# Designs tried in a protein design run: designed miniproteins, single chains, continued (3). Part 40

Each design is a single chain, and the fold is of that chain. pLDDT is the mean over its residues in the fold that is shown.

## One batch from the design tools (miniprotein)

Design m9453
Fold by ESMFold2-Fast:
Structure m9453 (fold): chain A 65 residues (1-65)
Amino acid sequence: MERAQEARRAITEGVKAYEEGDLEKAAEYFERAGDLGSSDALRKLGEVYRELGDFEKAEEWFKRA
C-alpha cells in the first residue's frame, strides 16, 4: 500500500538525517511516518527528542508507540 511505502521512505530519510546530525529534520520525517501509522517511527521520534533534550516530548512519543 502507498501509505506504508510513504512511511517506510520517511523512516529511511529520517534515519539518514539523524546520522548526518540534523535532528530537526529527523524529527520531521519520523513524525510524518508516525502519522502514517508507523509505531517504529514514533519510537525513533522519541529517541530524537531525547537527543534534543526534550524529555517531556520524548516520553509522549514513546507512549504513542
Scores: mean pLDDT 81

Design m9454
Fold by ESMFold2-Fast:
Structure m9454 (fold): chain A 111 residues (1-111)
Amino acid sequence: SLDEEVAELREALRNNDLETAANALARLLPRAEELSDEQLRAVLEGLAFLLSQYKGPIPESALDDVLALIARGLASDDPAVRAAARAAADVILANPNQTEETKARVRALLA
């Protein structure tokens, strides 16, 4: 269930279990539109943390879902959710190994 996947992500992050956290995030990414504001914040905070640990470019297969999650977070009425989405966007923009095409798409979300 969605609640179980979010709980698994939170627990994995508390335990610094990056593989379990990444797997839970991958299952949550295509379900971004189903997330409550509380769940969306947790998933965005998890995304920002995992992206800060991962030095490579975002896989093309995950990119659209990552950008959709950030876009939804930026559109939230909750300032904490918007802050979490901005933090995830900033981590992508700060990554020197991220493609300019991906960075341009992230910058477009912030405009």
Scores: mean pLDDT 87

Design m9455
Fold by ESMFold2-Fast:
Parts: sequence; C-alpha cells; structure tokens
Structure m9455 (fold): chain A 54 residues (1-54)
Amino acid sequence: SMEKIQKELQIDVETLIEIGDIVQEKYLNGMPDEEVEKRVKEVLEERKKKLAEV
C-alpha cells in the first residue's frame, strides 16, 4: 500500500538523520570509534524493528 511505502521511507530518512548525528559527534566531540559502532548498530536494529511493524 502507499501508506506502507510512506512509512518505510520515513523510517529510512530518520535512520539517515540519526547516523548523521552520530558521525557529527565523532568529528565535533571526539566520540570513540567503539561508541560510534555501538550507536550505529542500535540505530540499525531500531530500523529493523520499525520496518517489521510496517
């Protein structure tokens, strides 16, 4: 359905924004690579859960 496509696109946009924020924290505030990896994995797992609800 069109609603399903819109939800999937919204989830992808939100995921990109969250990853962008994590990358910005690395370069502006010196977030350690281990913390960056953990936060990116959390965002990707949240994306997977949200997509399963669509």
Scores: mean pLDDT 85

Design m9456
Fold by ESMFold2-Fast:
Structure m9456 (fold): chain A 61 residues (1-61)
Amino acid sequence: MEAERTLEEAKRAAIEEGLSEEEAELLARKSVELGQRNGWSPEETVELARKAARAAVAYRR
């Protein structure tokens, strides 16, 4: 897995869903860590980050 590229794509996906740059970076890092641990593809990792960001924005207080 190209970790740095996947991290940037996951961060972009999180920002597109409405997270701040700082929040998106933290979420992207966690998504990449989980993906590496579980053997996920880059595409699966980015999709997780997008879904998690969408959920976080929807339930934010």
Scores: mean pLDDT 79

Design m9457
Fold by ESMFold2-Fast:
Structure m9457 (fold): chain A 79 residues (1-79)
Amino acid sequence: SKLEESLEIAREIGREFRDTLEESRELAEELAEKYNLSEVEKSVVQLLLSSLRNKYPGELSDEEIKEEALKKLEEWKKL
């Protein structure tokens, strides 16, 4: 039924978001340790990493995403 298909899709989306959040958390923690980021800056970087992965799925390497996220964090700090 369409209801069962919709529930399966919702569960898959939920899993993908959880995996993306966990992956972004690990990268944010790595960057926080390397660059001595505050807890607030770490949270902002985690959101930026997640946003960049959603905007450019498979187009950027982990290193390129980290670099772009740090660049965006510096722009955010100037606001």
Scores: mean pLDDT 76

Design m9458
Fold by ESMFold2-Fast:
Structure m9458 (fold): chain A 86 residues (1-86)
Amino acid sequence: MEEELTDDDLVIGGLLAYFGSEEQAARAAGVSLGTVKRRADKLEKLGYIVRDPETGRYRLTKKGLEILRSRPDVQARFAALVAAAA
């Protein structure tokens, strides 16, 4: 059975890819670092994000980009959080 992604999972995935840092993603999302780490592990396991082993930076996979593009509400929330953090 396909694992259901929450809006929070997708927003955190986007923030991780944008900032590349778990700490900055946690601040932008208003959640604990532990929450970001749990969501990152889930998203990486499901193939929506990948971590660069040399830099430690996260990026969205093709699968992650496709799911975000299909969710305009998630995109709007992500964009608002990025703008507020900048």
Scores: mean pLDDT 79

Design m9459
Fold by ESMFold2-Fast:
Structure m9459 (fold): chain A 107 residues (1-107)
Amino acid sequence: SQDQIEALRNALDRINALVREALRKNTKEAYIEALRRMAAVLRELADATQDPAIRASLRGQARFLEGLIDELPTLSLDQQKYRFLLAAQSVSGELVVAIRRLEKELA
């Protein structure tokens, strides 16, 4: 639905804002905080989502970010930034795929 597309776009915007703030701060604590907040956004979106495939994808991405939080404290700042950026790209990519799929179904 159009409402689901809008919710996904709003989540993508929220995630992009969290990524920019974490990069601006560039601290171990900032990257961990951003991953927690991104996972929460994905969890909230999944709970509101009626599409079971999108819901499963969103929950999977949230679990991935939660797992990364456990790994990050053992890494250097540069390694944390690198892993954080890869995770952010993965999450953003999954949201874009979900948006495009729903847009195609409405066309």
Scores: mean pLDDT 89

Design m9460
Fold by ESMFold2-Fast:
Structure m9460 (fold): chain A 66 residues (1-66)
Amino acid sequence: MAERERLREEGLALAQQASQAAEKGDLETAIRLGRRAAELFRQAGDEDMARALEEGARRVEQLLKA
């Protein structure tokens, strides 16, 4: 369905932006964008991708707060 494809494309774009933010050392922005991407993948029905992105963001957040 077109809506699911759009959500996946938007999620991929946000995941790319999260990676770029992390490469620049902006870990807080990377975490926020990664979590937003996870939500879009969940809305698209891609639960595995959503969980992977949420777990990644949580691990980075733990390192940032340590």
Scores: mean pLDDT 81

Design m9461
Fold by ESMFold2-Fast:
Structure m9461 (fold): chain A 71 residues (1-71)
Amino acid sequence: PRFELAREVYEELLKLGVPESAAVNIALLFRRGKTPEEIKEALKKMGLTDEQAEKAGEVVRRYRERLAALQ
């Protein structure tokens, strides 16, 4: 489940225009338990706009809620 959710985060980040290498790194950060705020900051450092980073943070938050529901 955790590995599968990280893959889905990767796919959602690609839809937001994040480069593949950056999307892979962010999906790994998600799997390692980094917060949506930490991931948003990483995306901003990779050159994404505040709006894109905010949307990516919401994706991460949503997937963390799903992970919690899986127990």
Scores: mean pLDDT 73

Design m9462
Fold by ESMFold2-Fast:
Structure m9462 (fold): chain A 58 residues (1-58)
Amino acid sequence: KKEEVEKLREMKKKAEEILENNPEIEKEVQKKYLEAIKKGEISLDLLIELMKEIIEKA
């Protein structure tokens, strides 16, 4: 469980660094996130998928 939290923290850090260096990717991710909030579809799984998508685009 602690190792799972560590992996999520590392993924979040990598995704944040990519977003800081790529404003276009940040804009796309923010749009998807806001659409999910609007629809009430926010979940941890969605956030993980968004982080993976950010890393893939880098």
Scores: mean pLDDT 75

Design m9463
Fold by ESMFold2-Fast:
Structure m9463 (fold): chain A 95 residues (1-95)
Amino acid sequence: PPFLSAEEAIRAAEGIAETTDPFKLLGLLLAVSSSTDPRVVPALERAIHSPNLDARLAAIKALASLGTPEAKRVLQRVAEEDPDPEVREAAKKYL
């Protein structure tokens, strides 16, 4: 994957929570998925609380792509505790 700075990856993760454009969501998802910086995980957790369902699903895909133990822990918590059944189902699929 292309090299990204930690700051760029964190901004991309924050952008997932804020965007309503599906093409922009895809670009942000790809940018975040190429990062190995652990600070990206808290930004993706914030995106899971977005009012936009597409942003929440994109955050789950990004966490799954990261595959770190911390990202897996977030996915497990979301699968068990998220109020949205569609978000829980998506998280379970990637565990």
Scores: mean pLDDT 74

Design m9464
Fold by ESMFold2-Fast:
Structure m9464 (fold): chain A 60 residues (1-60)
Amino acid sequence: SLEELLEELRRLAEEGEGATRTLALVGLHDVEQLVKDGYSEEEATRAAENGLAAVRAEEA
């Protein structure tokens, strides 16, 4: 769910370092902007998934 994705991004932003933290913060910001601009929960979910994918690619 979007809420679970946002919880994981917040955890990574709080506990992560360097690129992991930065990418998690960017992902959170992208979701916040989409919600503020009136985009659907589906688009916000995709942004959260993309943020997590970027973090996972950096950590791998």
Scores: mean pLDDT 82

Design m9465
Fold by ESMFold2-Fast:
Structure m9465 (fold): chain A 56 residues (1-56)
Amino acid sequence: SKEAVEAAFATFDRDGDGTLSAAELAQLLSLFDRDGDGTLSPEEQALYDAFMAQLA
């Protein structure tokens, strides 16, 4: 889970794409929330927030 989040983060960060489509955002959210429970662990939440901050 954490490793998957880091891998996804690294993939987008490596591309340097500061803009994501709604579809790409949905895919990213799906990677963080594989079970679809709508919640992330504190560690995954922190990584997600950091990633989103780079986009904003």
Scores: mean pLDDT 56

Design m9466
Fold by ESMFold2-Fast:
Structure m9466 (fold): chain A 88 residues (1-88)
Amino acid sequence: MEFVELVVRTWQKLLNREPLTPEEQRIVEKLIEEAEKGVDSVEDILIAVAQTLYKLPEEEARKAARETVARLEEFAREQREKLLEEKK
């Protein structure tokens, strides 16, 4: 899904301190806005952003959020493994 790829790419750029495009910056701003509304989890924040920004139906937004979380968890695992190997 385009939403999943955009969120994952934006997160990778933020961690690498790369400049964001206007579209990627809008995603970050919307994620912060939804987080500040007191949602319980990253999955719920992603569902809200997908529904509000991309107007995805609830079922598709839920699927996209789960896929995004899974990819972010995999990315975090890979980054953690690299840091542990570099530090001995």
Scores: mean pLDDT 74

Design m9467
Fold by ESMFold2-Fast:
Structure m9467 (fold): chain A 72 residues (1-72)
Amino acid sequence: SSSLEEGIKELDELIERLEKEIKELEEKLKEAIEKGASEEEIKKLQLELEITEGLLGIARGVKNILEKKLKE
């Protein structure tokens, strides 16, 4: 197996973990808003969600580059 194929598989696993984390953060944010949590708590959850979504975007971008290199 090529190093590129292994890197793609590791990125697939990372992407799956980040997608799960985003879903958990979205549920926590929804619950915090519904329960009338503090603005500070809500902002912290929003920031954590935004950072995790950014990391997911980076992981997907890197995977796309590796997949193109594997085919070309």
Scores: mean pLDDT 88

Design m9468
Fold by ESMFold2-Fast:
Structure m9468 (fold): chain A 67 residues (1-67)
Amino acid sequence: SAKEKAEEYVKKGEAAEKAGDYGLAAHYYAKAAEYYAKAGDAEKQKEAWAKMVEAANKAAGQPAPAP
């Protein structure tokens, strides 16, 4: 279901955050928000969107990969 996919993407985002990959975490949280929207869960969509914004802000502070 859309809700199950949203929950899967939240878990992937949390795993990416623990690994320090905030760009990947933001991507997964954005996917979670899309699937919560499809599931009609506005509260969880808002939570996923907020997590995406926080992860994106952290990603902006990360150094570029070595050349």
Scores: mean pLDDT 80

Design m9469
Fold by ESMFold2-Fast:
Structure m9469 (fold): chain A 99 residues (1-99)
Amino acid sequence: FPATPDLSLEELEELVEELLAQIRAAKTPAERRAVLLRLFSAVLSYAITHATDEAVNRIAALLEQFAAELQANPDASPDEVAELARKTVEEILKIVEES
């Protein structure tokens, strides 16, 4: 996937809200998947720059949990996917802030 820009926390939070809106608006699973990859690419780029190695392991576990939840619910609505993504992003950013 493409490289994400070097973002401040404020810029990242604005991008997250924009991408979550795009997930909700996505009409196909392929469109939703592309936006999800862009969202988590941006969040991970921020986290890798600002988190400790221990925090990165916790973030990896959260992403594995997100992927498992998404796979368990293949017919999840765009709103359900966006809500799961929002919760995962908020938990990742909390880990980064606490690291």
Scores: mean pLDDT 80

Design m9470
Fold by ESMFold2-Fast:
Structure m9470 (fold): chain A 61 residues (1-61)
Amino acid sequence: ASEKERELGELYIRAMDALGRADPSVRDEVIKLIVEGGRALADGDDEKARELFLKAIEIAE
């Protein structure tokens, strides 16, 4: 796999881990961002996927 694909996969895992630790009040927003990030990744929009996963992590922290 490419380095970009590996980095995005690691961000996805970090976002999922952050979701598991997130306060219930922000959990729906974090889920929404992870889902949208996954869709962007499936569409080949690596930059959008990265941004959405990072935003999910930030909100979950």
Scores: mean pLDDT 81

Design m9471
Fold by ESMFold2-Fast:
Formats: structure tokens, sequence, C-alpha cells
Structure m9471 (fold): chain A 61 residues (1-61)
């Protein structure tokens, strides 16, 4: 489902962000957010965005 895919990509984006891979993290986060928007899940979109930002901070970005 769109929700399941958004969750997987969002989690992966946060992991890459934590590892300092900004380019890959950004690409995955963007795709994840797009899927959450297509699903109409505003709460999931917020969680993805927050996880991504926290990952960036943890990765020194």
Amino acid sequence: SLIDEAERLGALAAIYAQQGDAARAQELAKRSVELAEEAGDEELKRKIEQGYQQGLAAGGL
C-alpha cells in the first residue's frame, strides 16, 4: 500500500540521514512524503518529516 511504502522509505531516509548521507536521505524523504500525501495521511507525513529532521541532526547535517 502507499502507506506501507511511505513508512519504509521514511524509515530508510532517517537512517541515511543519521549516517550523514544527505543526498540519499533527501531523495528517500521526498519520495516518502509524496506517497504519504497521495494516501492523504497528514499524520504520517508529519512523522516522516520529523524523523528525517531528527536523523539529519543526529548525522551532523
Scores: mean pLDDT 86

Design m9472
Fold by ESMFold2-Fast:
Structure m9472 (fold): chain A 63 residues (1-63)
Amino acid sequence: MSKEVLELEVEAAMVEMAAYLSGDEKVKREAVELAREAIRAAEEGRLEEARELIRRAEEVVRK
């Protein structure tokens, strides 16, 4: 596993945790779904797509 894939998986996990702490079920659901897609994209070697999905999930959590 590459260092970039591991870093993206960690970032996705952190976003998921932040979503759980938000207390908003809609925000949590949307952010968790995006984070899950990011992990899948990273595992498939689609690093740029994974980064975009992480960025979108972070934006959702900031709402």
Scores: mean pLDDT 78

Design m9473
Fold by ESMFold2-Fast:
Structure m9473 (fold): chain A 60 residues (1-60)
Amino acid sequence: EELEIALKDFGAEEAVPYVREARALPSATPEDIQRVVKAALDGNVEEARKIVEELRKRDA
């Protein structure tokens, strides 16, 4: 909740769905979630997307 607000304030609103998805994935570790958050805060939406795609592959 607070993190999503911070991402929007920093202009990283586009990455919010990726952070939400990473938190919902069963195979995601706290470190994986932090990597997505860091990419989002860095404004790197494509990196956040790639991390989530790799996490999805673990659950497939």
Scores: mean pLDDT 73

Design m9474
Fold by ESMFold2-Fast:
Structure m9474 (fold): chain A 64 residues (1-64)
Amino acid sequence: MEEFVERIAEEAREALLPYLSEEEAERRAEEIRRMARESLENGSSLDEVEAFARMEVAIAKLEA
């Protein structure tokens, strides 16, 4: 579980670096990490968490 959450957060950070500052990309990645962990603890599937993270990244890119 922990490795999965860290992977999702790192992928989000890397995806956002071209669109956001390093500080903002890290902040967004940390929010995604927290939400991913909470979702898994609440019984969400890995696929659902991945889809959720990708949506959050897409929204952040549109807001940039």
Scores: mean pLDDT 80

Design m9475
Fold by ESMFold2-Fast:
Order: sequence, then structure tokens, then C-alpha cells
Structure m9475 (fold): chain A 111 residues (1-111)
Amino acid sequence: MEDAKKLIEEAKKYEKEGNYEEAAIKYNKAGGLLISENKYEEAIELLEKAIKLAPEDSKVRADALANLGLAYFLQEKYEEAIEYAKKALEIDPNNEKAKAVLDKAEFALKS
């Protein structure tokens, strides 16, 4: 995964420079690409790094939490998907990905 690898290298550079928000943005983008390649465990690891480095109430933290919820949803871990989607919505109530993950995971859990 050439593009995800490049984003991880960029993220490590920003992290070393103390630019944690840009590092979080790059880790979140890499995590999203890994989700699209069905590499959910690897995506989760990068998304957890993004969440740790992102400012608490930032859009990038909400986006990374929404992607983490999506990764758990695609692994059929619906309780974890709901937990992280709700955390994303606490930061950004208008996060469309988090809303979609929450609705689909709650439907799957009750169906």
C-alpha cells in the first residue's frame, strides 16, 4: 500500500517536528485508505495514533473516531462501532460518517 505508507512516513515526520495535528491528519488518512483495502486491524492501529495526537475537540479527532467506528463495524464488532461513532458525534454532531456508522451498527445489533 504505497499511498498509506507515504502518509505514515509524512505523519512520523510531523510527529517528530511536534506538529501533532498534522501527524493526526496523515495517520487518519492512512487509516481510511487501509479500511478501503479491508486491512481493518492495521487501520485501527493508525486511527488510534491519530486520536491520541489530535486536539481533544478537533475535527480530525472526530474524523478519526468515525473511521475507527467504521473499521469496527466492517469487522462486525457492532458494540465498539457504536461506542466510537458516539464519541465522534460528541465532538462533531454533524459528522455524516459517524451518523451512518451509528445507524447501521444499531440496526445490525437489533436485527
Scores: mean pLDDT 89

Design m9476
Fold by ESMFold2-Fast:
Structure m9476 (fold): chain A 91 residues (1-91)
Amino acid sequence: GALGIAVAALGLAIALVATTSAQAAVAGRVAATGAGLGERYAATAAALRAAGLLALAAGRLAVRAATSAVGAAAGAAGAIAGVGAIFLADL
């Protein structure tokens, strides 16, 4: 339970940090000032809230993808897919 959630949260955090540090920082500034702030908060909360079941499966895949891909790019793709699905289901 908690391990799966932690793995999913870590994968998402790494993906967010990598994306922001790479080039999304500029685009993120504008988003963060408005609708992006709400979406970051909602997406993070939804991922943490609903991560329990999907994190057990998605977390394993995200960790493996991140390890194998020499970077957070593959982990980000997995995390984004998972977060998107969870967010839509949480609504």
Scores: mean pLDDT 56

Design m9477
Fold by ESMFold2-Fast:
Structure m9477 (fold): chain A 85 residues (1-85)
Amino acid sequence: SKELARRAAATVTAAAILVVGAEISLELGDLEAARADLEAARELIREAERLAEELARAGDEEAAEETRRAVRRIRERADEIEAQL
């Protein structure tokens, strides 16, 4: 559904914002804030993956694939930040 796709996009956006927050915290030397934002981002990444599966089951393969691609990019950024903690 369009609503499910919008929810997936919002969840992906929230995860991306947290990853950017973690990058900023790391640059400022606030390792605890960086870890907290990464943990929160990981939870939203898992939620976005569940929403992608729901989109695929609903027949919205385009939105499911877009969500999975966005999740992969955000996860890669999160992993790069975590490697520096």
Scores: mean pLDDT 90

Design m9478
Fold by ESMFold2-Fast:
Structure m9478 (fold): chain A 65 residues (1-65)
Amino acid sequence: MLSQEELDLEVEAALYLIKGAISEKVGDFKTAAEYYRKAAEALAPVDPQTSEDYRKKAEEMEKKA
């Protein structure tokens, strides 16, 4: 399975996703885009598919910001 460092990156990504989702729901699209982008970067080495999904989400938020 994942290494200790990779598991830590997944936890960090989860926290960024929570912050991004909260920012999106309150209409702070700029902050939401930043957190979704950070989550995507953290996930890129461990889960490229999910990373791509959140990069796309960040782009959607940037268009609304």
Scores: mean pLDDT 80

Design m9479
Fold by ESMFold2-Fast:
Structure m9479 (fold): chain A 76 residues (1-76)
Amino acid sequence: MEKEIKELEEEIKKLEEEIKKIEEEIKRLLEKLKKETDLDEINRLIGEILRLIGEIFDLERKIEELKKKIKELKSL
């Protein structure tokens, strides 16, 4: 059990690191968006930001599933 919990916690940490990378990418795109005046480029940047937000939601869902597994293992 303890080893399995540690492996799940390490997996969560890796997913959290992935989210941080995506958040940094979103910040970079938002800074570009603030300076952009071309409508086609604005639409492209918005689309990319929305795609990245979707990836964060998917990763957050995976983290919650792993956290539930850890809680179940700790309850045994």
Scores: mean pLDDT 84

Design m9480
Fold by ESMFold2-Fast:
Parts: structure tokens; sequence; C-alpha cells
Structure m9480 (fold): chain A 78 residues (1-78)
């Protein structure tokens, strides 16, 4: 679906690089900056989740929910 393709592209081109940057900041002791990046990514995925729910796209819903869960878990380790 267009939403699943858009979300996969966002994950590869935006989310993964931002998560890597946030983890580097955390290793440098910049924990609040790292947490802010995770919060921003979680909010962006929540927007994808709402679009997926409106479209009834079960694959996109599951992908967005899993992404949110993973980011929340990674943030909790910081």
Amino acid sequence: SPLTEKLKKYVHEVLVPKAEEALKLAKEGKLEEAKKIFDEMIEELKKFLEEAKKAGDEEAIKLAEKGIEVLKEEKSLI
C-alpha cells in the first residue's frame, strides 16, 4: 500500500539515521538531547499510525505500532 511504502521509506531514510544519531548523543552523555530525538520520532510514527488506521491498512498499522514500541524501549534504556 502507499502508506506501507511511505512508512518503509521513512524508516530507512529518516528513522534509522536519527536513531543512530540519538544513540551517539547518549554515549556522549547528552541524554536529554537523545531522548528528545526519540520523542520526535515516536510522535512522527504516531501520525503514520493514525493515517494507517483511517485507511484500514492492517500492515501499515502493525508496522507503525511495532516501530513505536521499539523506539519506546530504546528510549527507556537511556
Scores: mean pLDDT 86

Design m9481
Fold by ESMFold2-Fast:
Structure m9481 (fold): chain A 67 residues (1-67)
Amino acid sequence: EKSIEELIGEILRKIGEILDLELELEKLKKEGTLTEEEEKKIEEEIEKLKEEIKKLKEELKKKEKEL
């Protein structure tokens, strides 16, 4: 299982990925090139990353209690 430091590092990396996806979504909206399919795809990727972060946070809490 991952260490506390590894869990924090993985959470931070996934937060960075969400920020990159939100930045891409904003750019596409400003350019007027955002399709409904692309918007849905980016939103689904962001939601998936948020669920992954949620699981990592639960694992982090569990490790804190077992320490």
Scores: mean pLDDT 81

Design m9482
Fold by ESMFold2-Fast:
Parts: structure tokens; C-alpha cells; sequence
Structure m9482 (fold): chain A 81 residues (1-81)
């Protein structure tokens, strides 16, 4: 039973990480298109997935996603100016 639960947890972590990366990519695409509203939404969703990764014990990937989020937030602020 515990082995199956660990495998399901690992799969959930992988799915969450992929969703985070997809939202980062969508945020980058939105910034490139000048769609600041969509970019902000995608950045916020990526932050949520980073928090979920941390709660599931994947602190390294959570930190990786948070770093990319900070870079995108900085770019968003520059484009608003």
C-alpha cells in the first residue's frame, strides 16, 4: 500500500511541475505579446503550483519555479513602466 501511495505522490509531483512549467511558458508568451493581464494570471498560477510542490516535499523544483516567477514578475513590472 505505501509503495503505491509513494508512486502516486511522485506522479502528482511530476504533473504539478509540468503545469507550473506550462504556465511559465504561457506567461512568457503573454509578455512577448504585450498581454500583461494574461501574463499576471499565468505568473500567479505558477506561484500556486510552486507552493503545491513545496507542500508535496519537492522543495528543489518549487525553488526553481519561484526563481522563474520572480524573473517574470520583474519583466512584467518593466513593461508596465
Amino acid sequence: MEKRLKELRERSIEITYELAKQHIKKAQEALDAGDLESAERYIKLAEVYAKQLEMMGDTERAEEIRKQVKELQARLEELKA
Scores: mean pLDDT 85

Design m9483
Fold by ESMFold2-Fast:
Structure m9483 (fold): chain A 106 residues (1-106)
Amino acid sequence: MKPVTLTPEQEADFARLKALIDAGASPEEILQALLDMARRVESRGELLAVVTALGYAAQHPRLTPEQQEALRKLARDAIDDIKAGKPVEEVKARLIQGLEELLQQL
């Protein structure tokens, strides 16, 4: 995933996500943390940070292979939408929907 510059708030969100994964948090807790991050997106930079967090979470074996691939797909689709010039609010809404659908499958 392409590197992004993080704000202190984004660094705190990543640290929390890492702590949840390291503590053996459930898939539900990991997905909820990602959903909370997505809901706080106000800018393109924050949107890219959430996409980075999706890729980070998808690397960890606490999720099923199907859930890992779903997170990778959400990240790829979001990057493609951003490159296509879609508004931040539209990409954010699609990320929230995809994460809520994954939570519903648990």
Scores: mean pLDDT 77

Design m9484
Fold by ESMFold2-Fast:
Structure m9484 (fold): chain A 87 residues (1-87)
Amino acid sequence: MSEEEKAGIEALIASLRELAARETDPRRQAILRRLIADLERARTFVEALQALVDALRAFAADPGFSEEERAALRERAQRLEALIASL
């Protein structure tokens, strides 16, 4: 997920929270709260995958690992990046 898409999701969540705070119909408030929770869960999952990619890349740059281990870590990072890009 791009930084622009991340910013868009954060702005959407903030807008939905403001809308839910102003909503006087309990049924519509419940729908808005559920939608916010669903978006927050999706965002957290994608952020966790990106953090894992960043960690694998950091380990792949660590001279404490063998060349074979670093190559394996780079391959795993590339596969996870491809997965994130397909989401």
Scores: mean pLDDT 77

Design m9485
Fold by ESMFold2-Fast:
Structure m9485 (fold): chain A 75 residues (1-75)
Amino acid sequence: AAAAQAAADARGESLVPTVKAANKGIKEYDELKKKGITLSEEEAVQAIRDAEANPGADLDAQYKAGLAHQYLLDK
């Protein structure tokens, strides 16, 4: 499964704040794309790396990772 699908599925199970932040990123990606706000591939890769480095601590990193995963799936 795609990382975005795994994150979305985990939301209902764990209710963990970091998982909620990632799922918010996934959901908001379509709205940001419609507004012309897109991530570069470098920004997407960096956001994923930052989230992996701080998996339980940084909600902003998890949100950006959610956006990045959805962006990479859309490409």
Scores: mean pLDDT 66

Design m9486
Fold by ESMFold2-Fast:
Structure m9486 (fold): chain A 95 residues (1-95)
Amino acid sequence: MREEALKLAEEAIKKYNLTPEQKEFLRGLADAMAAAGLTLEQMKKVIDAAIKVKSVEEFEELLQEAMDRLAARRPASALTTKDIFDEFIKLVEEK
């Protein structure tokens, strides 16, 4: 999965002519998603959302909103990185 996740990030970087900060962010995001055990389809949705936001900061704000929604429903000790990304995908699909 990690190599496939990185390939998705590199294809997005080539397609959208991103800033150096956005390029490094997408590569780090791909590593995090692969480590969390996301499917290739879920990874595509997260990367597409990251590209649509105007900045890394806006993406981080959406990710924090997803974490806040999860924290309201379950204790922090029960949260996995996968749970956070699953909630983030739902949040992005609602917008």
Scores: mean pLDDT 72

Design m9488
Fold by ESMFold2-Fast:
Structure m9488 (fold): chain A 77 residues (1-77)
Amino acid sequence: MEKYYEQAVKYALQGGLAAAAGDYRTAGDYFVKAGEYFKKAGDNVGAAMMYRLAAEFYERAGDEEAAEEARKKAEEL
């Protein structure tokens, strides 16, 4: 559990850095990875929040398909 949680936090930080740089597509990708690792760690609330955040950044990047997939992942948790 601890290894997955630590990896989730690292990906979330990378997503935040990408977002700060204006790279919204990359930010979305990192937040999806963070959500996957929070889910593996058993933190479904954290996973859902990461997937919702990924969807927001995919929308900002103009990737409506990726945004919809991320929203669906959050809803399934």
Scores: mean pLDDT 87

